# Designed miniproteins, single chains, continued (2), part 51

Each design is a single chain, and the fold is of that chain. pLDDT is the mean over its residues in the fold that is shown.

## One batch from the design tools (miniprotein)

Design m5671
Fold by ESMFold2-Fast:
Structure m5671 (fold): chain A 90 residues (1-90)
Amino acid sequence: MEELRRQANELLDKAIKYAKEGKDEEVVKYIREATDLARQLAAEGDLEGVREMLDKIVEIAKLIKNPKAVSTAIAEALYLLGDILDGELA
């Protein structure tokens, strides 16, 4: 879990960097890679890691200047992470 959580955070930090630079394709790439790791974190029971990723994706969404290019990747990520957390909070 420790290494997986770190990799997910590193990918989202890259997405934040590229979002600030307006590099939509890179943002989509890193959000999707991090979202795939979030599924593995959830399977291992690391819901705190998933919650941290959700917060970073919300931060990325606030930085996006062209929402049309990135909206699908952000929506997919928020939906998946939300579903994982709803299972724990319900």
Scores: mean pLDDT 77

Design m5672
Fold by ESMFold2-Fast:
Structure m5672 (fold): chain A 111 residues (1-111)
Amino acid sequence: MDKAMEQFLNAIENNKPEDIPDEAVDILDNGSEEEKKKFVNTKNKNGKTLLILAVEKNLSPEVIEYLLKLGADVNAKDNNGKTPLHLAKENGDEENIKVLLENGADENAKP
């Protein structure tokens, strides 16, 4: 699961649609809005969504915006109670902090 999520994020970051896992391609091309939202909000074993992983890896603001457009929960919490905004602040990623806040991230979210 973690490898497939990382492969997906790297494919989006590098604009290489050929590297997107087949299951993700099917959902993104043929899935309903509800199916896309379920896909981007799926949690790995550590409670991390694609959005949390993208922020942790300091991926570009364009990747963060793309995931949010697909219906990613901007306030999703990992198993440690950390939100994407908490992680962006820990990383000092000013651009991603701005994108998350513009998309409804709660600065006062409890862990």
Scores: mean pLDDT 78

Design m5673
Fold by ESMFold2-Fast:
Structure m5673 (fold): chain A 74 residues (1-74)
Amino acid sequence: SELKEAVYNAWKEIGKEKIEKEEFIKTLVEKYGVPEVIARVMFKDADVDGDGVITKEEFVAMMKAMGFPEEKLP
């Protein structure tokens, strides 16, 4: 999926263990051409605490749920 690869590449580019949800969304929209609505819906489910931060563990869980290859995950 193009969306899954974009999310993975954005996470690698930002290079932080904890990423502000708005920074992640901005990177996906501006650099990877992901529609903002799609990115926001995706991260709403990933941000289970509602704190506006995506941890490495939340990122990995989200990517696995989307069927992204586990061998490429951190």
Scores: mean pLDDT 75

Design m5674
Fold by ESMFold2-Fast:
Parts: C-alpha cells; structure tokens; sequence
Structure m5674 (fold): chain A 157 residues (1-157)
C-alpha cells in the first residue's frame, strides 16, 4: 500500500541517517524522494548538499510529511504514518530536529484533518506517544511539543 511504502521509506531514511556519512545520506535521500515522485528543484538539490546531516534529515522529513499528507486520504492511515514518523524522530534525531519536525507534523495535522473529533484523537495520540518517550534529557522538547498541541486544541475549541 501507499502507507507501507511511506513507512518503509521512513525506516530506510533513518537507517541511512544512522549508518552513512552526510554526502551518502543526502544522495540516498534524494533517490528515495524521487522514487516516490517527489520532485526536487535544482535549487533544493543544491541546498540539500550544503546542509549538515541533521538539517538534511529535517528537510527530507518535511518533504516526505508534506507529500504523505497530500496523498493519504483516510484518517486512520494518516494517523498511523504520523505516529510512526514521530516515534522514529524521537528515537534517532536530536531534540532540535525533533522540535522542528514535531511542530511541522502538528501543524500539518491541524491543517489537513478537518473533522474536530478526529483532530482531537490524533493530537491526543501524539501526546500519549510523546509522554511514553519522555526522558530526563528530552523533557524540555517533549513539554514544548505538548504545549504546541494544547495551543492547537485551544484554537479549535
């Protein structure tokens, strides 16, 4: 399925992020995005090659999330993809990258999930995941993302 392809792409990108140098990771990431039909401009490709490995991972993650949210039509699949993405980011990326990608993910959910009950269910599921993955080291990042979720909920109440 499309969701299985997206999830497999997330897992492959995280493995490459962990095991490859920055140049090899960027080349692999571009290939993975293009294989899904995500077209990068020449300017985006040149920019990506100049980024740090962490900034490249954030750029690629945002592109993949944007593409997934445009193409996944059913709520349950979208939520499963969102939760898996956040879980991988929390395990493997820095707090700064997790904050950037987490804010982007929360904002995409608020923009694309039009049913208020489904949006609340999605945001509650993200909060539960964030709390389950909290450590003393990432507590400030987790609390920041939960505060952002609470702000989104307040705007839609």
Amino acid sequence: SLAEQIIQTFESLIEAFKTQDVESFVRFAIEQLESLGIELSEEERERLLKLSKEDAAVFVGEKLLDWAFERIKDFETLLAVALHFLDLALEHLSDESVLHLGHHLIDLLAERVKDPEQLRAALDALKALLRSRETPENRMAVDNLIAHIDAVVARHS
Scores: mean pLDDT 87

Design m5675
Fold by ESMFold2-Fast:
Structure m5675 (fold): chain A 113 residues (1-113)
Amino acid sequence: MDPKIEKLNEELFKAVWDGDLERVEELLAEGADVNYYDPVSGVTPLHLAALRGHLEIVELLYEKGFDTTQKDENGNPLINRKDIHGRTALDLARLAGHEEIVEFLLSHGADEN
């Protein structure tokens, strides 16, 4: 992978964690991968946004090409990707009590149970 793209993906994770919507938009426009996942943790930007309660960032990540036909290494749709603990973005939103994000994810292809 291009070292510039790897740096953009790392900065995207930081911006999502911090809830910086404007910076997330800028990084995605510069070529950060909206569907990037850390191969060690299995964490995606969507997992972080859901955990942190950043609804506007969840919506932006979905709009910018969270393609439900794209699959992870296990053949699962990326919206349903599990971290190393078996948790989806939906699971993390529920755990953290972010009801609006739970409703958004369920309305946009996240699986229950």
Scores: mean pLDDT 78

Design m5676
Fold by ESMFold2-Fast:
Structure m5676 (fold): chain A 152 residues (1-152)
Amino acid sequence: MDEVIEAIEAFLEELRPYLKEAVKYVTGLEVSDEVFDRALAELLESARETGNLTITIDGVTFTRTLDPRDVSLEEQQIQAASLLALLMVHLTDPNASRTKRMLASMVASTIALEKKLLGREVSVEEAVKLLEEGAKKLGISVDELAESEWER
């Protein structure tokens, strides 16, 4: 297997309970291991077929490069967690708003970043507080921050 894809898969499996909790926090719905497994399989299959992490939700395509010349492995792993959470929300609640999908993505990336770059394990509740503090420093709400990230 590709060593980069294996490293991403291993890291996302470590985040399984945190990603399930993040999606549950946003949707209010229970998240099965089948939803996680399906989302992970679809994300990794896109990497094997295209060389990029690619998902499509409601006609919007999100792509992240796996070229190590452009993005570090740690950054690729953080971006993969973000995209996986986005896809998991779509599979759990296809009626979820864009803001809710992006909020789960941002919570997932915060948890992944704290673990991978800072060596800290943070809960979903702690990640939400970090995002709320960040949004306050920018003079906006967390929902406004989530909306701005969707429009990229």
Scores: mean pLDDT 83

Design m5677
Fold by ESMFold2-Fast:
Structure m5677 (fold): chain A 74 residues (1-74)
Amino acid sequence: ALSAAEVAQLRTAFRLVDTDGDGTITGKELRLMLRGLGREPSDEEVEALIKQADKDGDGTIDEAELDALLASLM
């Protein structure tokens, strides 16, 4: 489970990796954000998280989808 502090850190990291302001991140960027918190998710774990958040199957998640995902992990 994620703490409220880890959730806040991931939201901050989302804005840092979304430098172009398109409002989406890839599974690769999500993995990098989680590694920044000292987590080392496998490719399979990251793929499962993306599939949980990404209802359209395009392999990206927006900020609202990330918030819903993080709430499910708390």
Scores: mean pLDDT 72

Design m5678
Fold by ESMFold2-Fast:
Structure m5678 (fold): chain A 60 residues (1-60)
Amino acid sequence: GLKLARALKDVAVDSPSVLAFKKGELLEILKEYPDGTVVAQSLSTGRTGLVGSSDLEILS
């Protein structure tokens, strides 16, 4: 199945590499880095970008 996470807060950013999202938004985790950064895709918008893992609740 998909590795899912929920956003813990709103993130508003104007960046091609960083993902903007709303609190409660569902994200798919595509890749995790050792520094706590992840590449995620929003299930509501389809956008992909970098997210801090501390901004996410993992839903396993």
Scores: mean pLDDT 81

Design m5679
Fold by ESMFold2-Fast:
Structure m5679 (fold): chain A 72 residues (1-72)
Amino acid sequence: SEEELEKKFAEFDTDGDGYIDADELRRVLKEKYGVDLTDAQVAEIIARFDKDGDGRIDFEEFKEFYELVNTL
């Protein structure tokens, strides 16, 4: 559901600006999911899904990330 994806995105977009940056991604993965990643690992994830090259993940890019994780 789009609404469920929006709620999931909101968990990562803690500032509510419509983008997930490296600091937000790392913090949420650590605090809510128990996954403690290095800055380099977080940067690799962002680089993989950041099609705009702005160093952040928007909702469309996050949707692709979430679908990929569910396919693994």
Scores: mean pLDDT 75

Design m5680
Fold by ESMFold2-Fast:
Structure m5680 (fold): chain A 92 residues (1-92)
Amino acid sequence: SQEAIDRLKKAAEEAIKTAEEAYRVGGDEMKPFLEEVKELATLLINAVEAASDDPELAQRIADYGIQVLDEFKKNAEEYKKKLEEERKRRAA
C-alpha cells in the first residue's frame, strides 16, 4: 500500500500547489478554497495511512482521493485562468 500512499500524496501536493497559485492571483477570496483543499488532502492522506494494513481498502481510498483532488486541481486552474483574464481586461 506504500504505492497507494505515494500516489495520493503526489496528487495532494499538485492540488495544493495549484490552489496556492490561484490564491496568489485571487487573494483573500480564494483563501477558503485553499484551506478546503489542504484540509481534504490531510484527511485523505490520514485515511490511506490508517488503511495501510488493508491493501485493497488503501487502493480504493487512493483512487477515490486522487479523483477528488484532481477535480479540485481542475477547479483551481479554471479560477486562476478567469482571474488572470480579468486582470488583463482591467490593465487594458
Scores: mean pLDDT 85

Design m5681
Fold by ESMFold2-Fast:
Structure m5681 (fold): chain A 70 residues (1-70)
Amino acid sequence: MSNEELITLLNFFNEDGSGKISKENFRHALTNLGSRLSEEEVEELIKEGDKDGDGFVDYKALIEKIKKEQ
């Protein structure tokens, strides 16, 4: 999966304005990309976004991190 596809998907959840998405919804969104990510890769992204361990991924912080890698 490309970083651009991931950013586009994360931006879709930004319409809630919270900057957060549940881990379950995040997994579902990533798996809807036709199995381009393994379950291990999905868990790594969740781990990077859910530093607080509250069950929500900070997708705004995750997008910024992904952009810095390009």
Scores: mean pLDDT 67

Design m5682
Fold by ESMFold2-Fast:
Structure m5682 (fold): chain A 62 residues (1-62)
Amino acid sequence: MKAIAIALEDYTATRPDELSFKKGERLEVYWDKKVDKNWWYAKSLTTGKEGLVPSSYIEIVE
């Protein structure tokens, strides 16, 4: 199952498996692919890139 999230703040990836994004960017979050409660697998709907995102930097809206 997947959900839509909005970035609350800018994030710069610190590792190759992480996704960089900007505040207000829309992300598709893959609940079935989450690593743990602090890191979720997501795809940017703006850039089409995929990677791990810190859950505290995003808000689920759908």
Scores: mean pLDDT 77

Design m5683
Fold by ESMFold2-Fast:
Structure m5683 (fold): chain A 153 residues (1-153)
Amino acid sequence: MTQEELNALLLQAAEEGDLELAERLLKEGADVNYKDENGRTPLHLAAYNGKLEVAKLLLEAGADVNAKDDNGETPLHLAAYNGKLEVAKYLIDEAGADVNAKDDNGETPLHLAARNGKQEVAKYLLSKGADPNAKDDNGKTPADLMKENGLKV
């Protein structure tokens, strides 16, 4: 198996939550921080899909918790966007994710949770020091987006 095949399979294992395959591929030398065509690492895909046990394995194997994809989004941005509460908690509490990281549009994870109506993730991010008044590149705050989407926090 080539290095490119190992890396591509690790991205797939992370997306699907295949823990046993991910463990095997990492032992065979797959690059834990490999980026796909969109700049996404295995940890980005595990976070987006809520694959908690694979996310833990990747972080133990040296995954960059604050890696940015081609849109400047971190794994925490993707967990927040898709409402993956348990992965978001792990990234913040155990892995030290930057709760106020900005993507290429100036949006924080709290902006994405608020815009996509992810109430429980938005509450959790606020409890961990997310700034509800951070402005994106259009001057919108998470507080504005929460009000627009009827979120009570």
Scores: mean pLDDT 93

Design m5684
Fold by ESMFold2-Fast:
Structure m5684 (fold): chain A 68 residues (1-68)
Amino acid sequence: MYTDEEIERIFKLFDKDGDGKLSVAELRLLLQSFGLDPTEEEIRREVDKDGDGYIDFEEFKAFLEKLS
């Protein structure tokens, strides 16, 4: 089970700018580190609600809960 603390640490590791957002490509790489391999299309459909190509921490957590 992924804890909020572990998810936050990994999210921050991939958030190079420190702005609290990941690109779709960076999120895919992060999910692969968890043993998941969604397509960029799946990520855009499920988590990129704004369609701007960036995912915030809350959308990321919701996506992980949906996959579990």
Scores: mean pLDDT 71

Design m5685
Fold by ESMFold2-Fast:
Structure m5685 (fold): chain A 67 residues (1-67)
Amino acid sequence: GWKLAFEKIWKEVDKDGDGKVTIDELKKVAKSKGLNPSDILIKKFDKDGDGTIDEKELQDVINSFER
């Protein structure tokens, strides 16, 4: 399920391995994998409004789709 999809997306987006990705990068990779992250939902996890999501936030987003 989504755990495997999460690992694939994170591995491609997080090149630095620092546990941070941009929303733009997430959208690009998700589209390549045939996944459509909700723009509205992703924005809820962008606490700083800088268009960046931490690994934990991305995990929470994907888990919410699994639910």
Scores: mean pLDDT 62

Design m5686
Fold by ESMFold2-Fast:
Structure m5686 (fold): chain A 66 residues (1-66)
Amino acid sequence: MGKRVRITALEDIVARYPGELSLKKGEVIEGVILAVTEGGTITLRLLATGEEGDIPLSKVEIEVIG
């Protein structure tokens, strides 16, 4: 993986467990993709904090930035 991406939340995302990220609709984050599951979850490392977390693919827009 290792692709740098900008992620925009298309809807409010509420974390259901400690490893899942919470985002508000329209919130933008930047990170590095660590994993993508066939179930449609992305694991990211956030550039701003170094924190790792899971985001559902169906609820976000992804732009590759580097």
Scores: mean pLDDT 79

Design m5687
Fold by ESMFold2-Fast:
Structure m5687 (fold): chain A 61 residues (1-61)
Amino acid sequence: GAPIIATVTKDYVATNADELSVKKGDKVQILEADDTDWWLAQVLSTGKKGLIPSEYLKVVS
């Protein structure tokens, strides 16, 4: 299917190695959203992958 793009709504600092640090306004591609609380995403500008709390993301499709 088409890629799902989301905007980061507030800064998040990773607390472990599986998580992404992101800043408000960053664009991410959603790779997995099977869990309601944590989504696997990739930052478009850096290519870094990791988990972000879903509440920090707003889908822009």
Scores: mean pLDDT 83

Design m5688
Fold by ESMFold2-Fast:
Structure m5688 (fold): chain A 150 residues (1-150)
Amino acid sequence: MTVKELYAKAKPTAEVNRKIGFYGTTPLHLAAANGDLEAVKELLAQGADVNAKDIFGRTPLHLAAEAGHLEVVELLLEFGADVNAKDIFGRTPLHLAAEAGHLEVVELLLEAGADVNAKDIEGRTPLMLAEEAGHEEVVELLEEAGAERV
């Protein structure tokens, strides 16, 4: 039985998708932010919404990408996380990984079809955030992937 077949048979329970605290986070947001790969697997197998949004419009994939949790990013994408999901600032998971300098996460998001030229609400691209943060290896990778210098 594949991980996708487990998810397709799980009915979301109100408890698995229950919003916690003031930020409207789900258990899957917290597991993804902490890099807890086993909790992420268990929550997804119980029918957690992989694309659930917090009050900032962030998905579990945004939090895993910002934190550099490569194996969690891979697992969330395997379960059909929206690689191009936007938060309330128009930022994608690729913006947050690029700003944080997480090279292997940037590579994986690009392979998953992340929009390399996505713009936030300020018109910044993942490339501009990597340049501002001084992440030279992420800048080179984004340029090879077809990022435009503005």
Scores: mean pLDDT 91

Design m5689
Fold by ESMFold2-Fast:
Formats: sequence, structure tokens, C-alpha cells
Structure m5689 (fold): chain A 133 residues (1-133)
Amino acid sequence: SDDLGKKLLEAAKAGQDDEVRELLSKPGTDVNAVDAMGFTPLHLAAGYGHKEVVEVLLEKGIALGADVNAQVSSGALAGDTPLHLAANRSVLFSSASALKLSDEDRKDIVEQLLAAGADVNAQNKEGKTPLHL
């Protein structure tokens, strides 16, 4: 069977907002799919600074059960929400793009997540909230 969730994870990581929109229109797409590192599509979009993908996931994915406060299950980023990844300059995401993401794009993503109900008090496994920078 086609793994639509895997395609959604790959599209979100790559910043392919049109492909994300198409995949979310397909029956059986798991909007909360996780990759091998425990990241959801919203984690990947927020972490890589893909503001248009974040917008699509919040506009259409919320109606499909997307968890704005999903926590990474394991690894160095365990307990991180999409808001943690958007607010923090994580080295794990900076090395994956040849283009420097603007601070303005990061701010737009943070504002979108907050408007969608992201928890500013969520604690990761180190006890840090998104604003503990």
C-alpha cells in the first residue's frame, strides 16, 4: 500500500506546500505521521522554516486532527513541540538547507503556531519551554 504519511513527511521537510495540500486532500493520509526520528510533518515544516507548509498544515491539517503540540518521542530533541523547533536555532535543521532562513520567516511561523493554540509552557525533556533561549 502507498504510504501517504511518508510522502507527507518528505513534502513537509522539502517545503513543497502544493504537494502537502494535495496529500492532505487524499483519504487515508495520516497528518500526524512520524519519521524515523519521531518528527511529524508540522515539526519538520517548523524546524526547517517552511512557513507556507506550516500555513497549509494549520489551515487544512487541524481539521484532519493535526496536533499543534505534538512532542518528539526520542533523541536529542525529545519532548520538543513544533513551537520549540520554530523558536530555537537548532543545528540539526540549519545544516539541511543551503539557504539561510530569515528571522522574519521564523517569527511568522512562531506567530502562526501561537494563533493555532501552540502551548508556550510546553516543556521538553530538558525542562525547557519554547522561549528558554
Scores: mean pLDDT 79

Design m5690
Fold by ESMFold2-Fast:
Structure m5690 (fold): chain A 66 residues (1-66)
Amino acid sequence: MKGDLYEAVKDFTATNPLELSFKKGDILEVLDEDVDANGTVWLYVRNLKTGEEGWIPASYVRPIPK
């Protein structure tokens, strides 16, 4: 997972300063992973287009094949 590239399948709007907003089709590099108390998987990513980093929900992205 870490270092893997993911493609955004839909838009996401950050609701706090630790989250990253992105648009469908953005390519995101996974830097870290966590699971919240509700079982939601979150990825800490870098947007390769903007260089911005933040937490995003894993359900909003898909892995790009190697």
Scores: mean pLDDT 80

Design m5691
Fold by ESMFold2-Fast:
Structure m5691 (fold): chain A 95 residues (1-95)
Amino acid sequence: HMGLTPLMEAARAGDVERVRELIAAGEDVNAQDKETGLTPLHYAALAGRLEVIDLLIEAGADLNAKDKNGRTPVDLAKEAGREGIAEYLKKRGAK
């Protein structure tokens, strides 16, 4: 996708070590994809990357961030059939 940050790409891929490196380097965990409005947490939730989700939340990711269609990370997890990820996000404070 055009406009993905390195952190969004790593989050989607489930590359835990790369996510740690990018957070430590000062990447904005709440940056939005220019075309979709998706954040790194949206990409991790869509891809079902539980360990990356945990790292992003610990780094201050907005659990309730909305994309350009008003979808939250919980909404995308549900659309992807990832009910376990959706419930985990709710347990961590997502609405």
Scores: mean pLDDT 86

Design m5692
Fold by ESMFold2-Fast:
Structure m5692 (fold): chain A 61 residues (1-61)
Amino acid sequence: MSIGEEIRAAREELGLSQRELAEMAGLSQKTISNIESGKRAPSPEEFERIARALEAARRAA
């Protein structure tokens, strides 16, 4: 899968909306949507924020 598809799969597994993931990562919902749809690749900083948000959500579950 592309990185965007992997992020979407992880987010859906955790029951998070794109908006919720964006809020946790400190990014806009549009940024998450564009990354998940493959319209753009995440920057290293954006990827780190998304990865930390997903990890925090997994630990909280």
Scores: mean pLDDT 82

Design m5693
Fold by ESMFold2-Fast:
Structure m5693 (fold): chain A 62 residues (1-62)
Amino acid sequence: SKYLATVKEDYKPKTPEELALKKGEKVLILENIDGEYVLVESLETGKKGILPKSLLEDVVRL
């Protein structure tokens, strides 16, 4: 199942696999990597990358 979520606060990537995101941006959660991280797609840029789950709010199942 896919989920839509909102970014809680601005995020700067710590590794090349992570995305730069701004507060209020919408992302599509594609899969769970582990207990801490998810693979997402930015709806603004179409880019995919890894994010901490704690950065996301208002998670809605599609």
Scores: mean pLDDT 83

Design m5694
Fold by ESMFold2-Fast:
Structure m5694 (fold): chain A 151 residues (1-151)
Amino acid sequence: MEELEKRRKEAEEAVQRINDLTDQAIKTIKDGSEKAIKYLKEGNIEEAKKVFQETADKVSKLVKEIIDLAAKYPEAAPAAVQGIERIFDLIVETAREVAKISPEGAEAVLEAVQKIKDTALKYAEKVPQARDEIEGIANYALNRVAEAVAA
């Protein structure tokens, strides 16, 4: 009874931590996107690309932490999948917004999403029960961003 209670509490703490990391990733994308879009509107493509790369680095670290928690606590895997889906959905929305302003800026978002996808897929190997769903989410997002760049 006490061992099951400890495991349940640890799993609940992992879900809360995953939700907090997801919210941090969402904020990081929003803050980075606002800064990059400002540079794009000023015609400064190189600074915008740098901001998207720095944002991708930060988001990749947060995604890695989310997946690591799901690997340690399989009960938290649904929260990790949901969090990763929210992160990639916002990246797709950002890519579509950027594509309306700057095709070159949209290409920088495509490079950023490829990096985040590579991190998610590499680390998702540690969570076999969620791997295929994470792969599907990341591939779907990459394809939507690639379409926004090609349009």
Scores: mean pLDDT 90

Design m5695
Fold by ESMFold2-Fast:
Structure m5695 (fold): chain A 73 residues (1-73)
Amino acid sequence: RREEAIRHLEAALEAIDKGDVKTAQEHLARAFELLGEPALAESVKDADANTLRGIARRLLAELRGEPPVLSTT
């Protein structure tokens, strides 16, 4: 689920950095599948490296954006 999706997003960014766009597409597609977004998973399979990087960075930020916790709990 969320933890696994985060791992795939991190792997996608690493693949992009190495110039392996195909592996990045596969990791991003898997992350979207884990998040229940199969249409988005399909769309990233044909995306360029800059698009994949932008999507992965945004989605990582969203998944890591925890709601505020009680400050005195």
Scores: mean pLDDT 73

Design m5696
Fold by ESMFold2-Fast:
Structure m5696 (fold): chain A 62 residues (1-62)
Amino acid sequence: MSYEEAYKIAKEKIKEALEKDPNVDITRVGFEVIRELIKQGASFDTAMKALSDALLEIRKEE
């Protein structure tokens, strides 16, 4: 899985979780996103970078 694909998936998953519950435990969501990305073929480093970058971008949009 490319970084670009991982980033898009991470961003979508985090936004979906926040739309469903604005008070959701973002750390738990982050771990779920990492597990999903790795299952889809992302390396741990790619998954971590994609999650970190997606969280920073979503924070800027809020």
Scores: mean pLDDT 79

Design m5697
Fold by ESMFold2-Fast:
Structure m5697 (fold): chain A 108 residues (1-108)
Amino acid sequence: DNLEKGQEAFDAGDYEKAIELFSKVPDDPEAQTNLGLAYYKLGKYDEALEWYKKAAAQGNYVAQANLGKVYYELGKYEEAIEWYEKALELAPNLPLAIENLEKAKKAL
């Protein structure tokens, strides 16, 4: 299972191997979210945003929260707020999105 093997590689800190494995299941929203996270760990923010957007479009609230985080780190606070709010619509008790939404609003 490429998704399971990709998660194993990611947990081992082998982000390049994780990308290779998750890229074999590119339509899976969990794989798309994990591709975004692996690119983010490598500092490849444009690729991270691309994959998180694909997963977010499929309703993955983890990807939506991670889009907010990447936009926040790029200084795009308005976009960060929008994505954290979308994540909280699907998962109201997601602590990371709640905390980061507050930080993004304070950064404006």
Scores: mean pLDDT 87

Design m5698
Fold by ESMFold2-Fast:
Structure m5698 (fold): chain A 150 residues (1-150)
Amino acid sequence: MEEYEDRELQVEMLISAAKSQARQALELAKSGDQLEQAVEKVKEAADNLYSAAKIAAESVELARKVKEAAEEFARLLTEATKAALAKDPVLGGQYSLQMVDAFREAGLRAAEALKENPETAEVGEELEALVEEKTAEITALVNAALAAAA
């Protein structure tokens, strides 16, 4: 009982940190002149999401919380991308691709960690599908903005 509660607390703390860092990335992207710092915050959020997934493996309930955190991260990343593109389509596009690459890399590693355990494999497959879908949507936003700026 205590070992599960300790794992749940660790996952919740990592998810909370990832969400906070993703919100910081959005605010940095809205400023238009702190895009490099926005990328670093996305990388920090991505690392925390992957760490949470490794601890959540073998717990379907915790794996579901990691997937929900990834959905919120993708939502904030989409908003950060739109904000960056609105300030400068070229620079905003370049940094947005760096942000989505960091999200995709960590998200796919998180999905792989969940898929290594039979108990969480289904959640891992759902997370992989979510990461690929959101990566494609954000990349399409960047490509559309770059095409409109040309």
Scores: mean pLDDT 87

Design m5699
Fold by ESMFold2-Fast:
Structure m5699 (fold): chain A 65 residues (1-65)
Amino acid sequence: MIEIKAVAIEDYEAKTEEELSLKKGDRVLIKEIISAEWVRAENLKTGEEGIVPVKVLKVEEIKVT
């Protein structure tokens, strides 16, 4: 299993029900890489999951378990 931890570098407002809203500084766990531009992530503060643009995230840690 691969765990990728990232932090939101800017606020992101979900435009659809499938998208995840983030506030700058929120930490997320990336669960799936959908495309070069989009990932499925869980907001560790709220527990909500959705897709977010890669450009609003900064990867902090990659763990293989």
Scores: mean pLDDT 80

Design m5700
Fold by ESMFold2-Fast:
Structure m5700 (fold): chain A 56 residues (1-56)
Amino acid sequence: LTPGQKIRALREAKGLTQESLGRLLGVSQRTISYYESNKLQPSEDLLQKIEVALSL
Protein backbone atom coordinates (compact mmCIF):
# COMPACT_ATOMS: atom_id res chain seq x y z
CA LEU A 1 0.00 0.00 0.00
CA THR A 2 1.14 3.56 -0.64
CA PRO A 3 1.28 5.82 2.44
CA GLY A 4 -1.83 7.62 1.17
CA GLN A 5 -3.78 4.39 0.73
CA LYS A 6 -2.75 3.25 4.22
CA ILE A 7 -3.93 6.53 5.80
CA ARG A 8 -7.25 6.33 3.93
CA ALA A 9 -7.78 2.69 4.97
CA LEU A 10 -7.03 3.43 8.64
CA ARG A 11 -9.31 6.49 8.63
CA GLU A 12 -12.20 4.65 6.93
CA ALA A 13 -11.86 1.71 9.35
CA LYS A 14 -12.68 4.15 12.19
CA GLY A 15 -15.48 5.95 10.33
CA LEU A 16 -13.62 9.27 10.32
CA THR A 17 -13.87 12.03 7.73
CA GLN A 18 -10.70 13.68 6.39
CA GLU A 19 -11.66 16.78 8.41
CA SER A 20 -12.01 14.77 11.64
CA LEU A 21 -8.67 13.03 11.14
CA GLY A 22 -7.08 16.41 10.40
CA ARG A 23 -8.44 17.81 13.67
CA LEU A 24 -7.19 14.74 15.56
CA LEU A 25 -3.67 15.22 14.16
CA GLY A 26 -3.63 19.04 14.29
CA VAL A 27 -3.51 19.50 10.50
CA SER A 28 -5.99 20.80 7.92
CA GLN A 29 -8.43 18.58 6.00
CA ARG A 30 -6.62 19.69 2.82
CA THR A 31 -3.34 18.30 4.20
CA ILE A 32 -5.01 14.92 4.90
CA SER A 33 -6.45 14.95 1.36
CA TYR A 34 -2.96 15.62 -0.06
CA TYR A 35 -1.47 12.74 1.98
CA GLU A 36 -4.22 10.35 0.86
CA SER A 37 -3.77 11.32 -2.82
CA ASN A 38 0.04 10.97 -2.46
CA LYS A 39 0.55 14.63 -3.46
CA LEU A 40 2.38 15.07 -0.16
CA GLN A 41 4.41 12.33 1.53
CA PRO A 42 3.83 12.12 5.30
CA SER A 43 6.83 11.56 7.54
CA GLU A 44 7.35 8.14 9.13
CA ASP A 45 6.65 9.75 12.52
CA LEU A 46 3.30 11.07 11.29
CA LEU A 47 2.33 7.65 9.89
CA GLN A 48 3.14 6.06 13.25
CA LYS A 49 1.14 8.76 15.05
CA ILE A 50 -1.85 8.03 12.78
CA GLU A 51 -1.63 4.29 13.51
CA VAL A 52 -1.38 4.92 17.27
CA ALA A 53 -4.24 7.47 17.24
CA LEU A 54 -6.51 5.05 15.31
CA SER A 55 -5.44 2.08 17.47
CA LEU A 56 -4.62 -0.09 14.44
Scores: mean pLDDT 76

Design m5701
Fold by ESMFold2-Fast:
Parts: sequence; C-alpha cells; structure tokens
Structure m5701 (fold): chain A 64 residues (1-64)
Amino acid sequence: MAGFDAVPPEQLGAGLRALRIARGLSQRELAERAGVSQATVSAFERGRIRPSAETLARILAALA
C-alpha cells in the first residue's frame, strides 16, 4: 500500500476487523487496549470514519 491516506476507509476498517478477529479480541477489548472508545472501533471497522494517525497507531499497537 502507498499509504493509509490513499486507502478507502472501508478497506482500512475491513483490514482492522480481520486482524482483531485473528487476535481473538472483541471491539470492546481492542478499544480498552488502544485507549479509545468502543464506538470509535465500531465506526472505523464500518468505514464511517477515517481515524487520525495517532488513533490508528494506538489501535495497531494494541493489535501487535
């Protein structure tokens, strides 16, 4: 990928959801680990929002 900025929100959300499921995490558990709200995780996975770079970094760190 050339960068997350060029990726549609729905593709980012689908990728995040797949990775979260592979780690055995609920949306709530991922939100707690990343320090964000469950609503933010849900909205991102549904492609309703494009997260800030900081929010995305926290979520990816929680999945590592």
Scores: mean pLDDT 76

Design m5702
Fold by ESMFold2-Fast:
Structure m5702 (fold): chain A 63 residues (1-63)
Amino acid sequence: MKQPAELQFVEKYPEVITEGAGAISKDYNPVLGSDGKTYPNLGAFFDALRESGGKLTLVKFGE
């Protein structure tokens, strides 16, 4: 895609992503998606976000 879903998400929710940015350096930094699933880190969440075509949103950091 010309614009990655993760970049579109960051543009939409920059403050939320910025607040959690330091934690993404860890292997396990869980995030809760709008699909009700907990992802083990932002990388896994962004993979799911790309697969959803940008339909997935971040609910919160942590479990």
Scores: mean pLDDT 61

